# Ledger of designs, part 8: designed miniproteins, single chains, continued (5)

Each design is a single chain, and the fold is of that chain. pLDDT is the mean over its residues in the fold that is shown.

## One batch from the design tools (miniprotein)

Design m16245
Fold by ESMFold2-Fast:
Structure m16245 (fold): chain A 70 residues (1-70)
Amino acid sequence: SNQDIADEVAERLEREYGVDADYVRDIVLTLLNLGFSSEQIAEVVGALLEERYGLDGEEVRRLVLETIRS
């Protein structure tokens, strides 16, 4: 389900980078419910976490895409 995918992405990013899991889950779930592609979601999450937390946006993008495709 979209909820399960959003939960998995949020938990993985919290584990890897210590980001707010609720923040990530809400973004991913919203984008999934709006019908965004896995590639688009990964790009948006990468960019947002780069801006908010100073993370490597490309690294985050790859991790998100890998997680959604698992």
Scores: mean pLDDT 89

Design m16246
Fold by ESMFold2-Fast:
Structure m16246 (fold): chain A 75 residues (1-75)
Amino acid sequence: MKEINEEIAEKAAKGVLQAVGGEEGKKIAEVLRKYKNSSPEEIKKAVLEKAKELGHETVGKVTAKEIDELYEKYK
């Protein structure tokens, strides 16, 4: 499961970097990578909180949905 969670986190991080970019995008992507070994629920919570903190709440919601879709695909 570790490799699957890492793949999901990396794909979501790339999406965030394309959508936001810059230092804010990097900070959100770093949260995804930091929590790559956590449950999907913990990863979603962390990314939503960080995205909201940085004013990118919509990006956080889109990323959480992508994590759900990727997890369903890899389970």
Scores: mean pLDDT 76

Design m16247
Fold by ESMFold2-Fast:
Structure m16247 (fold): chain A 83 residues (1-83)
Amino acid sequence: MKELEELIRELERMLADPESASAEEVLELAERAAELAKNKDPSDPEEVEKLKRAGKLLVELGEKLSEEFQRELEAVARERLAA
């Protein structure tokens, strides 16, 4: 699957520099991965393995971005409570 291989490369590149990645970009890649998963052939183990790889990379990116977002929310809440 050429599109799935390209998606994995993009995810690996973003994971190398997660600070430059936006939550919107990660969500867009997740949408693309979901579309590819809908059209998968479950009898093709190579396709299944690549989809698992893409999913793992998306989860890892999401966790890093979610932690940053949580820290931003906590900082804002602390500012408002300190006032």
Scores: mean pLDDT 68

Design m16248
Fold by ESMFold2-Fast:
Structure m16248 (fold): chain A 56 residues (1-56)
Amino acid sequence: MTYLLRPPKPGTKPEDYTDPANLLPPVEITSPVALRVARREYAEAGVDPDRHITAV
């Protein structure tokens, strides 16, 4: 299963991660390791990873 992540623009605050104006184009995550790293980074920033990473 492939996952899509929309990374925030540099300088975006964690609370603004859901604003489409602050997001870069989606990037595809196919590696389980990369998915775990992305989820951990979002969780450490205090943001729900499931709101920013979608299964395709």
Scores: mean pLDDT 68

Design m16249
Fold by ESMFold2-Fast:
Parts: structure tokens; C-alpha cells; sequence
Structure m16249 (fold): chain A 80 residues (1-80)
């Protein structure tokens, strides 16, 4: 299971990545995909805390957000 602290740390990592990404000339669709995946993870975390979804569903949303973040990190490296 996830602690509230672990969920908050994940939110911070995603928010920091989006903020950094916005300082680079990245494609808007790439940023939109990451923001969508992060928003789905935020909703999944809330639903999980309320007992509405399984840990497996929360883990899937987390994985989708990390996959989107990985694509953004690769794009940032190409601009550096």
C-alpha cells in the first residue's frame, strides 16, 4: 500500500517535471499527454484513498504517469 507521504512525493516529482518541461520548446501534444496522465494518477490516488479502486488500478495509473514523464525527459535531453 501507499502512504500519503509517498503519494505526495510522486505528485511533487510530476509537478516539477511539468514545470521544467514548460521552459523548453517541446511539442504541446507531448506536454498535454503528460498532464493528462498525471491528472489520471491524481484522480486514481483520490479514488484509492476512498476505497473506489484497487491497488492494481492505482499502480497502473502511476506507471502511465511515469511512462509519460520518461518521454518528456527524453525530449528535454534532446534540447540540451
Amino acid sequence: SYSAQQIQQLFQIFDDTIARARTYPLPQDLLDRMEDAVNRFRQAAQDYQQGKISLSQLNQARQDAFNAMSHVHLAIRAEE
Scores: mean pLDDT 87

Design m16250
Fold by ESMFold2-Fast:
Parts: sequence; structure tokens; C-alpha cells
Structure m16250 (fold): chain A 76 residues (1-76)
Amino acid sequence: SLSAEELERLWREAREAIENRDLPPSVLKLVEMIERGEPEEKLLEYVKELMGATEEEMPKVEELLENLKRLLEKAR
């Protein structure tokens, strides 16, 4: 599992990348989908495909999406 310090570094880097829109094309597409107000079901499907997540990992997919939405809100 990621350490608390590693998670904090990833969050700082993600926040900076979102503010500058210097993100990989796949992640940029997800950000654009969120900004367009795409339904949560479509966002979850995209994140699941992007991560290659299993059904057991869906709670982690949901948490990642929620955290990304919160970062995006703070960047604006």
C-alpha cells in the first residue's frame, strides 16, 4: 500500500497538474467529462477501464473519482 507521505506527494502533484492542465490525454479526457457534467455511471465506467479495475476494486474506483472531483473543484 502507498505510505501517507507518498499519497500526500501524489495529491500535490495531481493538484498542480490539474491547475496547469498538464495531464496525460486519458486523464485529461476524464477531467473534461467531469467538467461537462457526464453522469456518474459513465465516469465510473471510464475510470474502471482506465485502471483495469475488478468488481471488488469498485469502491477504490469510486473513491478515486470522488477525490479527483474534489481536487478539480479546489483548482477552480
Scores: mean pLDDT 68

Design m16251
Fold by ESMFold2-Fast:
Structure m16251 (fold): chain A 77 residues (1-77)
Amino acid sequence: MVIEVDVKLSDPLETVAKKIYEATKAVLEAEGASEEEIEKSAKILAEQAHNWLKANKAEEGVVRIDTTTGEVEVVPK
């Protein structure tokens, strides 16, 4: 399953991590992930998204997460 999360550079890392957490929680819990594991993944992905936006001089992007393969990409909005 592919989950898409809108992210903004102007949002603090905590806000981005929370958006990713809320978007992925139900799917990852169904796959047996713990709340701690989901929170850690959300924080890592939030940092990766911010780093991508900074490197590409973009204010907004979309994080795409394939929960079946574990593939993650950040794309412009």
Scores: mean pLDDT 80

Design m16252
Fold by ESMFold2-Fast:
Structure m16252 (fold): chain A 100 residues (1-100)
Amino acid sequence: SEEFRKLALEFLDEVAELAEKEGKEELKRQIESLKRAMEVASDEEILKLIAMALSSVVENMSKESVEEVLRKAEELAKKLPEEYQKQLNRMLETVRKKLA
């Protein structure tokens, strides 16, 4: 799962960049902590760390940035093995329902 870790780290980098653009310094620090945890995480732990990042984004960022993060997460899901793709897509659907 080195490829999954790499893709997930790239996703968190993009989330951190969006947090910085919105001046959300505390969220950026939180995402950086999740990135450090991800370096030693199992695949199941990587999914949990992504879910934690998505929850923090929804709670702290503008609707426009949340939609951008969800779009990036959908692109990440397409690159994952089927089982992880299904789990991530379920998380994204849950988040979208909360925003509607």
Scores: mean pLDDT 85

Design m16253
Fold by ESMFold2-Fast:
Structure m16253 (fold): chain A 90 residues (1-90)
Amino acid sequence: GGEELVERARKLLEEAKEIYEKALKLYEEGGSREKLEELLFELEELLGLIEILRGIAKIIGAEEAAKEIEKLAEEVEKLIKELEKLIKEK
């Protein structure tokens, strides 16, 4: 149901936060642009999965779940934008 979709999306957001923390550490340690771009790609893939869950919530009529998943997707989008800024400065 909608609650299960929200819980799956929350798990994906936690994975995205872990990837972002790895990217920050790598940036501070002077890691390569290529490695940061790989982590950026992983964040974009997780965002794609969250958007699929949002789409499923809409199809099954779970409107409140779809709204919650949208907020979780927006949090991942913020992490992507911050990592993109770090890569451009490298």
Scores: mean pLDDT 89

Design m16254
Fold by ESMFold2-Fast:
Structure m16254 (fold): chain A 80 residues (1-80)
Amino acid sequence: MLTPEQQREVEGLVQELSAAVLARDDARAEAIVERIATLPPEAQEYVIQQLEQIAQYYRSEGRDEEAARLEEAVERLRAL
């Protein structure tokens, strides 16, 4: 169970990771993934679920390239 403070931190990480992925800032995205890897599994799963929702939103808007990049980030997190 995530504390409210942990949930706020993971929400910030979701925003930063999605921004880095969409900007094609691979170095920044890698650093954020490494930070997420240090979190409890429950927090990692929360980040994955939020990124999947963002990717689905981009697909619904016809932004397939952005959606694909977010889906690649999800696969990297699932490999942790």
Scores: mean pLDDT 83

Design m16255
Fold by ESMFold2-Fast:
Structure m16255 (fold): chain A 81 residues (1-81)
Amino acid sequence: SAKVEEARRLAEEALRAAEAGDLETADRYITKLAILAGSVPKEVSDLLREGFRLLAEEPERREEGLRLIRKALDMIIETIS
């Protein structure tokens, strides 16, 4: 569906921004994705919070942070499907 395609595009843009260290841009795209989904479960919010914390505070764990963000984004897309 067009909604799922837009959700995937927003998630890909959010992840690219996070990978580039542009957490403000990543958060902006995630906000748009959350609006499109209508709701975000607490589990998803918790994953995003920890993922962003790792990217901001623990560079040695950058790959773990990105994995948590990707998991959260996938869960939001599944909510739309």
Scores: mean pLDDT 88

Design m16256
Fold by ESMFold2-Fast:
Structure m16256 (fold): chain A 68 residues (1-68)
Amino acid sequence: SLLDEIVEKINKLAADPSVSTETLVLAFLYEVQSLKLSLEEAEEVINRSKLSEEVRKAILEALRKFYA
């Protein structure tokens, strides 16, 4: 599914030690915006992704601002 592809992409970025938290947040927001994901779909991607708590918190804060 589309969400499976996004989860896989985010997991690959998160596994790369050269990828910063900021870069990962921006990559996620780009997918959300370009694919017009709902807040529920964006939250599902986060829940299904293998992310550290620090990265998860950063993405959730960015989503809060994006959907405000």
Scores: mean pLDDT 83

Design m16257
Fold by ESMFold2-Fast:
Structure m16257 (fold): chain A 67 residues (1-67)
Amino acid sequence: SDAAIEAAARVLAEETGLSREAARSLAQALSTGDLPVELAARLLEKEAGVPFERARRALERATQILS
């Protein structure tokens, strides 16, 4: 749902420091099931400089909201 995507985006922004727009796009990609959590965490590490364990934890929390 859109509400779940917005809630997941808020958690991602708070935990990783991503902009709300980037966090929302990431939450949307996670909601389709096409982006595995481990791959998303590695992309955040490589492209946004977020420590891997922090990114993975934030993504796991976002995925729980989206389920």
Scores: mean pLDDT 84

Design m16258
Fold by ESMFold2-Fast:
Structure m16258 (fold): chain A 60 residues (1-60)
Amino acid sequence: MTDLELLRRVAELVEEISGIKLPDPETTPRDEVLKAIQKAVSKLTDEQVDELARRANALA
């Protein structure tokens, strides 16, 4: 899996769990995508953060 593919999957996962739409990783600078992910993650409950961590680890 490429870094871009991993970033896309993580962004999709964060969107699914948080309900917040994130910028497209293919057309948006990596730093902007990461900032959007950080903002979305900051709104998650502890349970949602645990879910995100488990599913993100499965993507590696």
Scores: mean pLDDT 77

Design m16259
Fold by ESMFold2-Fast:
Structure m16259 (fold): chain A 72 residues (1-72)
Amino acid sequence: DREKLKKELERTIKRLESDPRADPAVIEQLRKELERIEKGEEVPQSELRKVAVQATAEELRIIGLEIDEQLA
């Protein structure tokens, strides 16, 4: 589901851009992939899934830092 992945990626990028803990290099990579999808490039489903996993992983990393800080 290309449209669903695109929408999830857009939301994740916006959240990461608003968080100073986010890795700028990761945001740049995700933004580049989103641009490819928006331009209508034929991106394989496997590549879209890989991008979605990378976006989710960065978001979860930030959440992990938040949880660790609260538990300390």
Scores: mean pLDDT 73

Design m16260
Fold by ESMFold2-Fast:
Structure m16260 (fold): chain A 57 residues (1-57)
Amino acid sequence: SDQTKQLIEQNEKSIKELKETYHKEKKEGKLTPLQQDLFQIVIGSSEYVLERMKEKY
């Protein structure tokens, strides 16, 4: 559906921005190892959900 396509595009943009934030903060030494793991989990789960949405539209 058009709404699903828009949601996919918005989620792709949000994941990209989240990755950019994660890499920047990691490079600046602002993240503990646990915070790095949590970022990876959030990014990975978000990418998984997005991939499943793409399979079904």
Scores: mean pLDDT 86

Design m16261
Fold by ESMFold2-Fast:
Structure m16261 (fold): chain A 68 residues (1-68)
Amino acid sequence: SPLDEAEARLAVLEAVLADPRVSPAERRALLDEVEATLRSMIREHDLPPEQVAALEARLAALRARVDA
């Protein structure tokens, strides 16, 4: 499902952010790519507000980690 695909992409980003060998620039680029993909999926599949809120909260937490 689109939700499962979105969650899988966030899980990949979380795994990459856990690797200290990944540069800040690479982390930012991957975050931006995942964010753009999730925005497109939310728009295209008209996901329920509760699912969008959960994805947005998880994305915001990952963005805070990249920006730290």
Scores: mean pLDDT 82

Design m16262
Fold by ESMFold2-Fast:
Structure m16262 (fold): chain A 104 residues (1-104)
Amino acid sequence: SLNVESLSREELEEILARLDELLARLPADLEAVEGDSSLRPAEKEAALEVLRAGAELARALKELIKAVLEGAPQEEIERLRARVEEAAARYRAAAEELARLLAE
């Protein structure tokens, strides 16, 4: 598990930059999946859910990292950590469903 509180400022800022790049590409990634004629409707729906769940996880991670960098209260960090765990569970479920469909 990623412990953001144990990472250096430089490592946290690098992660934030990568998350920003991922989120900046999201509209184009969504359009690419929607326009992909090689994907069956169920595969498109699963791929779109992976992208949406991944974006929510990225947003949750950004908020957690920003809170850690800003020295937010422990209660706020715990709330944001719970949001990251929930978003990560959704992302894992979405990725597993897409992998299942692509293996058929």
Scores: mean pLDDT 88

Design m16263
Fold by ESMFold2-Fast:
Structure m16263 (fold): chain A 79 residues (1-79)
Amino acid sequence: MEEVKRAAEEAREKAREGDIEGGVRALLEMARALEEEGDEFTAELVRAAAEKARTLAKTDPELAAKIIEAAAEVGLAAA
């Protein structure tokens, strides 16, 4: 639970700073913590969002940041 909250906060901070790769890394840590707690469905949603954000990082970094923030909120709500 605390690991999910910590990773979510870090993902949001990195997204706000424009550090998309840092935000993606934090989302992947959050997904891992969710999977360890038995929430495989939310973990997969978060991983999918992380991959989408990484894909958009060079072409639409603003949308990538919004995806990271949204995924962090979803993971935090599931925790």
Scores: mean pLDDT 83

Design m16264
Fold by ESMFold2-Fast:
Structure m16264 (fold): chain A 94 residues (1-94)
Amino acid sequence: SMSEIEKKKKELIELIKKAIQYLKNGDVEKAKEYINKALDIVMELLSMTEDLKTINRLIAIALQLIGALFDLELGRVETAIKTLEGALKLAESL
């Protein structure tokens, strides 16, 4: 339903905001947890939509979330924050 989609969009936005906040506070492990939760919501949203524009945005968000996890494994915290801020902006445009 549309209410379920709107709820999951809001959950996605909040999870990305929490990941950014944890990184800014030096809690890399909590940030990774929240990025993985955000990826789960992206996969759920992909299962709920046939709109190509929305699908393309969700795929872009997923790639940015995966890229942020990769940067965190390399110790690139500041790069991960910038990538997550980009993912947040895309999520807010859903």
Scores: mean pLDDT 90

Design m16265
Fold by ESMFold2-Fast:
Structure m16265 (fold): chain A 95 residues (1-95)
Amino acid sequence: FSQGVQYLNQQNYDLAIQYYQQAINQNPSSQIWLNLGIAYMNLQNYDLAIDYFQQSISLDPNNYQSWLSLGSVYSSLGDHDRAREYFDKSRELRR
């Protein structure tokens, strides 16, 4: 469980991805999809990061971190209007 988070914290994104892809096949969770998206975002693979953040939101629409992460990706892509929409959604869910 904590092994994937350790790989992310160590900036070992390839191992984090392998671990989370294995974990998602056994027990899909919004948090695992989110962590896959974060790993791909750090590798600057924004297309896959967006796909995984959307999977996270599909499984748990109340996961404010997934909305925040989508905003961060779109901000990095220069789409500030979409980034703002996702940041606003994240803030609404955070209370």
Scores: mean pLDDT 82

Design m16266
Fold by ESMFold2-Fast:
Structure m16266 (fold): chain A 101 residues (1-101)
Amino acid sequence: MMASEEKMKEAVELEKKLEERLSKEFPDLKIYSTVESVGDEAKVTIVLYKGDEEAATIEVTLKKDGTYRVVVSSNGKTIEAEADSPEEAVELALELVKKVL
């Protein structure tokens, strides 16, 4: 089953906001992003590269209950948190990635 069109649209907007904020905070890192439907949820995946090496991966899941699961992985470490709004999800993703980079 696919995520709703509204949820996918929200995921695309969240992807754009994350790319913009990450580009400002980490101008020397290359950013690659994808948006996908995972069942009834939407998922934004961002991979940050330092040269040819993966520096960090950020995953934000737009959950069925309207909350956001933020998972950041770097250097074999994984940190996860939950946000109640897209704005909080963006800020948490930035905070967590700064802790692992």
Scores: mean pLDDT 84

Design m16267
Fold by ESMFold2-Fast:
Structure m16267 (fold): chain A 103 residues (1-103)
Amino acid sequence: SALELVRRVRERLEAGEELSEEELEEARRALAAIAEELRPEAESFSPQAVLEAAREVERELGLPVSEAPDDELLRNGLLEVQIQARLGNELARRFLELVRRHA
């Protein structure tokens, strides 16, 4: 239900609808709940596993391969990727699959 609320709010915003401050606050609370559910998994991955997954995705997309960013940036970015994967982002899902393979 939290995930469905976030998807619905996103679809309404993408359609150009103006949402009330109450609806936006409810969506922020739902997003925070999803983030807290996903945080233990994100914190379980090594920075090296996340970096190797990023490099593999960059190679698949024909992008320049990343040099090693700092570990904090990798951890913070991974949580956002997990949220996007739950929202149906296929690239984010592929990235998480690769992180799990390198973990």
Scores: mean pLDDT 74

Design m16268
Fold by ESMFold2-Fast:
Structure m16268 (fold): chain A 73 residues (1-73)
Amino acid sequence: SLEEELQRLRDEIGALTAKRDELVARYQADVEAGRLTPEEFAAYQATLQALDDEIGALHARVDELEAEIKKKK
C-alpha cells in the first residue's frame, strides 16, 4: 500500500539522518582535535553530500506519494 511505502521511506530517512548526524559529530570532534587531513576533509564532504542527496531523493518521493494521496481525496 502507499501507507506501507511511506512508512518504509520514513524509516530510511530516519536511518540516514541518524548516520548524517553521527558523521557531523565525528567531523566536529576531528576538527577540535586538529587531526583532520585534506584527504579526510574531502572524504567527509563526499560522504555528507552523498547522504544529503539520498535523503533529498527520499523526501522527494515522500512528497510525490503524499501529493498523489491528496489528489485522490
Scores: mean pLDDT 82

Design m16269
Fold by ESMFold2-Fast:
Structure m16269 (fold): chain A 76 residues (1-76)
Amino acid sequence: MKKKLEEEYNVKLTIKAPSKEQEKRLLDMARSILRGLQENNKSMPDKTYTVEEPDGVVFTITTTSSNEINLEASKV
């Protein structure tokens, strides 16, 4: 999934997730962000997105204008 997403959107992904399920959720969120940017004809911004899940896991997605995305999952 990671390599396919990197190829599809021409981005570099870095993932830090304790479990494969959290990695999959991070990849799904990254795909959603990339799709939204493409649909709105926007270049990738230097921006941080944070999402807190009901299970207490916090997902952090950081995009850069150099087409890099850092994906991180942590439990609060």
Scores: mean pLDDT 78

Design m16270
Fold by ESMFold2-Fast:
Structure m16270 (fold): chain A 57 residues (1-57)
Amino acid sequence: RKEEQLAAARAAGVTPEELAFLQEVADNDEWHDATPLNEAAIAAGRLSAAQRARFAA
């Protein structure tokens, strides 16, 4: 599931730095509760204001 979301992010042209951040969030088992990766990253507070706007919109 997280691997599928990471593959989708890669296909969407996410930068290597953003992909590395998403991978870090995906590797955190506490956040895998069927929550979409972008929502988990927002909840973890690991996104800047600009990144939050991009992923939430």
Scores: mean pLDDT 60

Design m16271
Fold by ESMFold2-Fast:
Structure m16271 (fold): chain A 63 residues (1-63)
Amino acid sequence: MEENKKRREELIKKVREELKKLGAPDSDITAVINGVGVLVDEGRIDEAERFAKEYIEEIKKKL
């Protein structure tokens, strides 16, 4: 598997599991995964990781 595809799959899996563990609504999980996917598709993997981290932290503060 190509390195970028592996990083994308691992990032999406990690974000999905973390949000499910927090009890986030499916709509929020879908929004984050879609945002991460767009950034990764554009080759902006580091920005995708930052986006996911910031969103997870925001959800943690509201729970």
Scores: mean pLDDT 77

Design m16272
Fold by ESMFold2-Fast:
Structure m16272 (fold): chain A 68 residues (1-68)
Amino acid sequence: LEEELKKNAEKAIDYIREQTKKFVEEGKKRADEALKQGNLKEAETILNDIKESVKQAEEFIKKLREEV
C-alpha cells in the first residue's frame, strides 16, 4: 500500500512538472510579445504570475513528498 502511494505520488509530481513547464513556456511567449509591443507592465505581470505558479507547484510537490 505505502509503495503504491509513493509510486502514485511520483506520477503526480511528474504530471505537475510537465504542466508547470508548459505554463512557463506559454507565459514566456506572452511576456515576449508584451515586451515587443512595449507593454512593460503586462510583461511584468505575466512574469510575476509565472513565478507564483512555479512557487505553488514546488510547494505542492514538497507536500506530496512529505505525505508519502
Scores: mean pLDDT 80

Design m16273
Fold by ESMFold2-Fast:
Structure m16273 (fold): chain A 83 residues (1-83)
Amino acid sequence: TVKEEAKKRLQELLEEAKTLLKETPKDQTSLISKLEELIKEIEEIIERLDEMSDKEAVRELIFMEASYGMLLMYKWVEKKVKK
């Protein structure tokens, strides 16, 4: 179902975000904070998926994907600009 696909992708995104957090240098406190917030939001959405409509589940997935993409961009820019 659409919800099962959304849940699977959210779980994959959660693991990617956790991996990115683990790989982030400890001095990148702003990025760490934002990743921790994203991880918590994804976990909350996964818990509430059964209460959501298919449309709401897809919308939440889109928002989480966009948020993660922005953090990847920040990490990429920092890597390029500071080296």
Scores: mean pLDDT 81

Design m16274
Fold by ESMFold2-Fast:
Structure m16274 (fold): chain A 58 residues (1-58)
Amino acid sequence: TIGTDARGVLIGVGAHELARVAGLSREEAEALATEAVDKGADATEMGRNLGALVRSLE
């Protein structure tokens, strides 16, 4: 991406939160964030999927 794609931004934010709440490595967090985002049909679903994943690991 060129830094403006919602998918890329959400993966970055999601990976940071997953690493913070679950103690995952950067690579593990990015893989999980990517999976959650790719299940979403749009930016709203991507964000909702990431939020649900983060909450499930708290």
Scores: mean pLDDT 77

Design m16275
Fold by ESMFold2-Fast:
Structure m16275 (fold): chain A 68 residues (1-68)
Amino acid sequence: SREERERIVEEVFEELAADLSPAQKAAARRHLRQYAERPEMEELSPEEFRENVRKLAETIVASLRADA
């Protein structure tokens, strides 16, 4: 469900983005939510979705830290 996907995004974000500034947290959360809304995400299991979100979150967090 949409609510389940939003919950997974928030859980992954809280795990990986704790050390980011408020502005970086807002940017990372925006990117993750946009990804979660892609049509192909509706075809994934919750486990597959969580894994994809986690990989993307790691990439976004690393990029934001490098650009700081």
Scores: mean pLDDT 76

Design m16276
Fold by ESMFold2-Fast:
Structure m16276 (fold): chain A 84 residues (1-84)
Amino acid sequence: KLEEQEELIKEAIREAAERNPEITEEEVKELESLLTNLLKETGSIEEALETYEEMIEAGNPEDSRERKVYLRVIEEVRRILEEK
């Protein structure tokens, strides 16, 4: 189950990245790694996404490119996962 959810998240991240050309391929790989680790730790897609958003907000200045891009990508990931 978690392995299937992990693959689903990775696919959603890839799709979100295609819609958000500001994110680099290296950042996409880092997002995949971090978010899948959070999924394994929380056991919940929604909790993993919320934890990731909190980490990005805490670790990046409020007017940084990273904060803007990463939060946008995560919002798109959440939308894609809801659509299936």
Scores: mean pLDDT 79

Design m16277
Fold by ESMFold2-Fast:
Structure m16277 (fold): chain A 99 residues (1-99)
Amino acid sequence: MDEKTRAETVLALALMGLTVAYNYAKKKGLQEDAEILEKAREKVAEAMNRVRQSDDPEEIKELLKEAAKFLKEAARQSTDPEIRKVLETLAKAVEKEAE
């Protein structure tokens, strides 16, 4: 599977995971964590759109690293341990695809 397809796939899975975590936060009344997750979703979605516009493997790698950085930052700011664990797991998955 080519690098661009793998990058798009891991970012799509990250967006799905962020959506699940966001719904969990909303259901539990975790307003601050919900806001953090919404901002993370926006940044990851932007990275995915930029990956779709690029055919440069080095640019795609940097976009994945940037998305992983946003997910790590969101994990650091999150107060709920379950949300933090999800964000850390997603960040590691995205970072691994950046090689």
Scores: mean pLDDT 86

Design m16278
Fold by ESMFold2-Fast:
Structure m16278 (fold): chain A 69 residues (1-69)
Amino acid sequence: SEEEELQKRYEEIKKKLEPLKNSDVATIAKALQELMKQAETPIDRRALLLAGLDYLVPKMKELAKKRLS
């Protein structure tokens, strides 16, 4: 049941972040920060951490590559 709740919360957050996937790191980080303020349960917070890894890490890698070039 906890895994099912985590999956449902993750999918809800993913739907909110999907329109922002082509935005910069700062925009995605602000959206995640606002969702963190609204998080009521530990499951909500875990789902947000997972979504942050999926949406922020690729953008951070892009930024790092541009700074090295």
Scores: mean pLDDT 80

Design m16279
Fold by ESMFold2-Fast:
Structure m16279 (fold): chain A 57 residues (1-57)
Amino acid sequence: SALEEALAALEAGDYETAVAGLEALREQHPQLTNLYLAQAYAALGRIEDAERALRGE
């Protein structure tokens, strides 16, 4: 599934691919995707995006 592919990218350290996949899934699965997006954003140095994801924004 698209979620499994995004999570596999996250575990592989492909944070750009993980962000793209997780952002596409955010509308359907906001609670689940927000935690993984926060991790991926932080790894990319996108600290403000990571903080907003943790707040569910």
Scores: mean pLDDT 82

Design m16280
Fold by ESMFold2-Fast:
Structure m16280 (fold): chain A 90 residues (1-90)
Amino acid sequence: SKVEEALKKLEEKYQEMKDKIDAAIKNGASKADINELLNKQIREFWEFLKKLVKELRDAGVSEKDIEEVASYGFKLMTDLHIYAGEKIES
């Protein structure tokens, strides 16, 4: 379904962003560098989520299903903040 495809795209984007945080840390990035990366990634993820929501709405997906996709996107943005925070403290 279009909803399943959107959820998969959000999960793939989340994994790419985690991998980028891990790569930055391995490459000696400071706490400040990781915070700047996180800020940029959250902005990119928000724009990506808005585009997905628009595509689902244009395709006639129900508002209830769109709300599920948006909620999952917000959960992943929260999880990304937690992930980056834990890596900074380690």
Scores: mean pLDDT 88

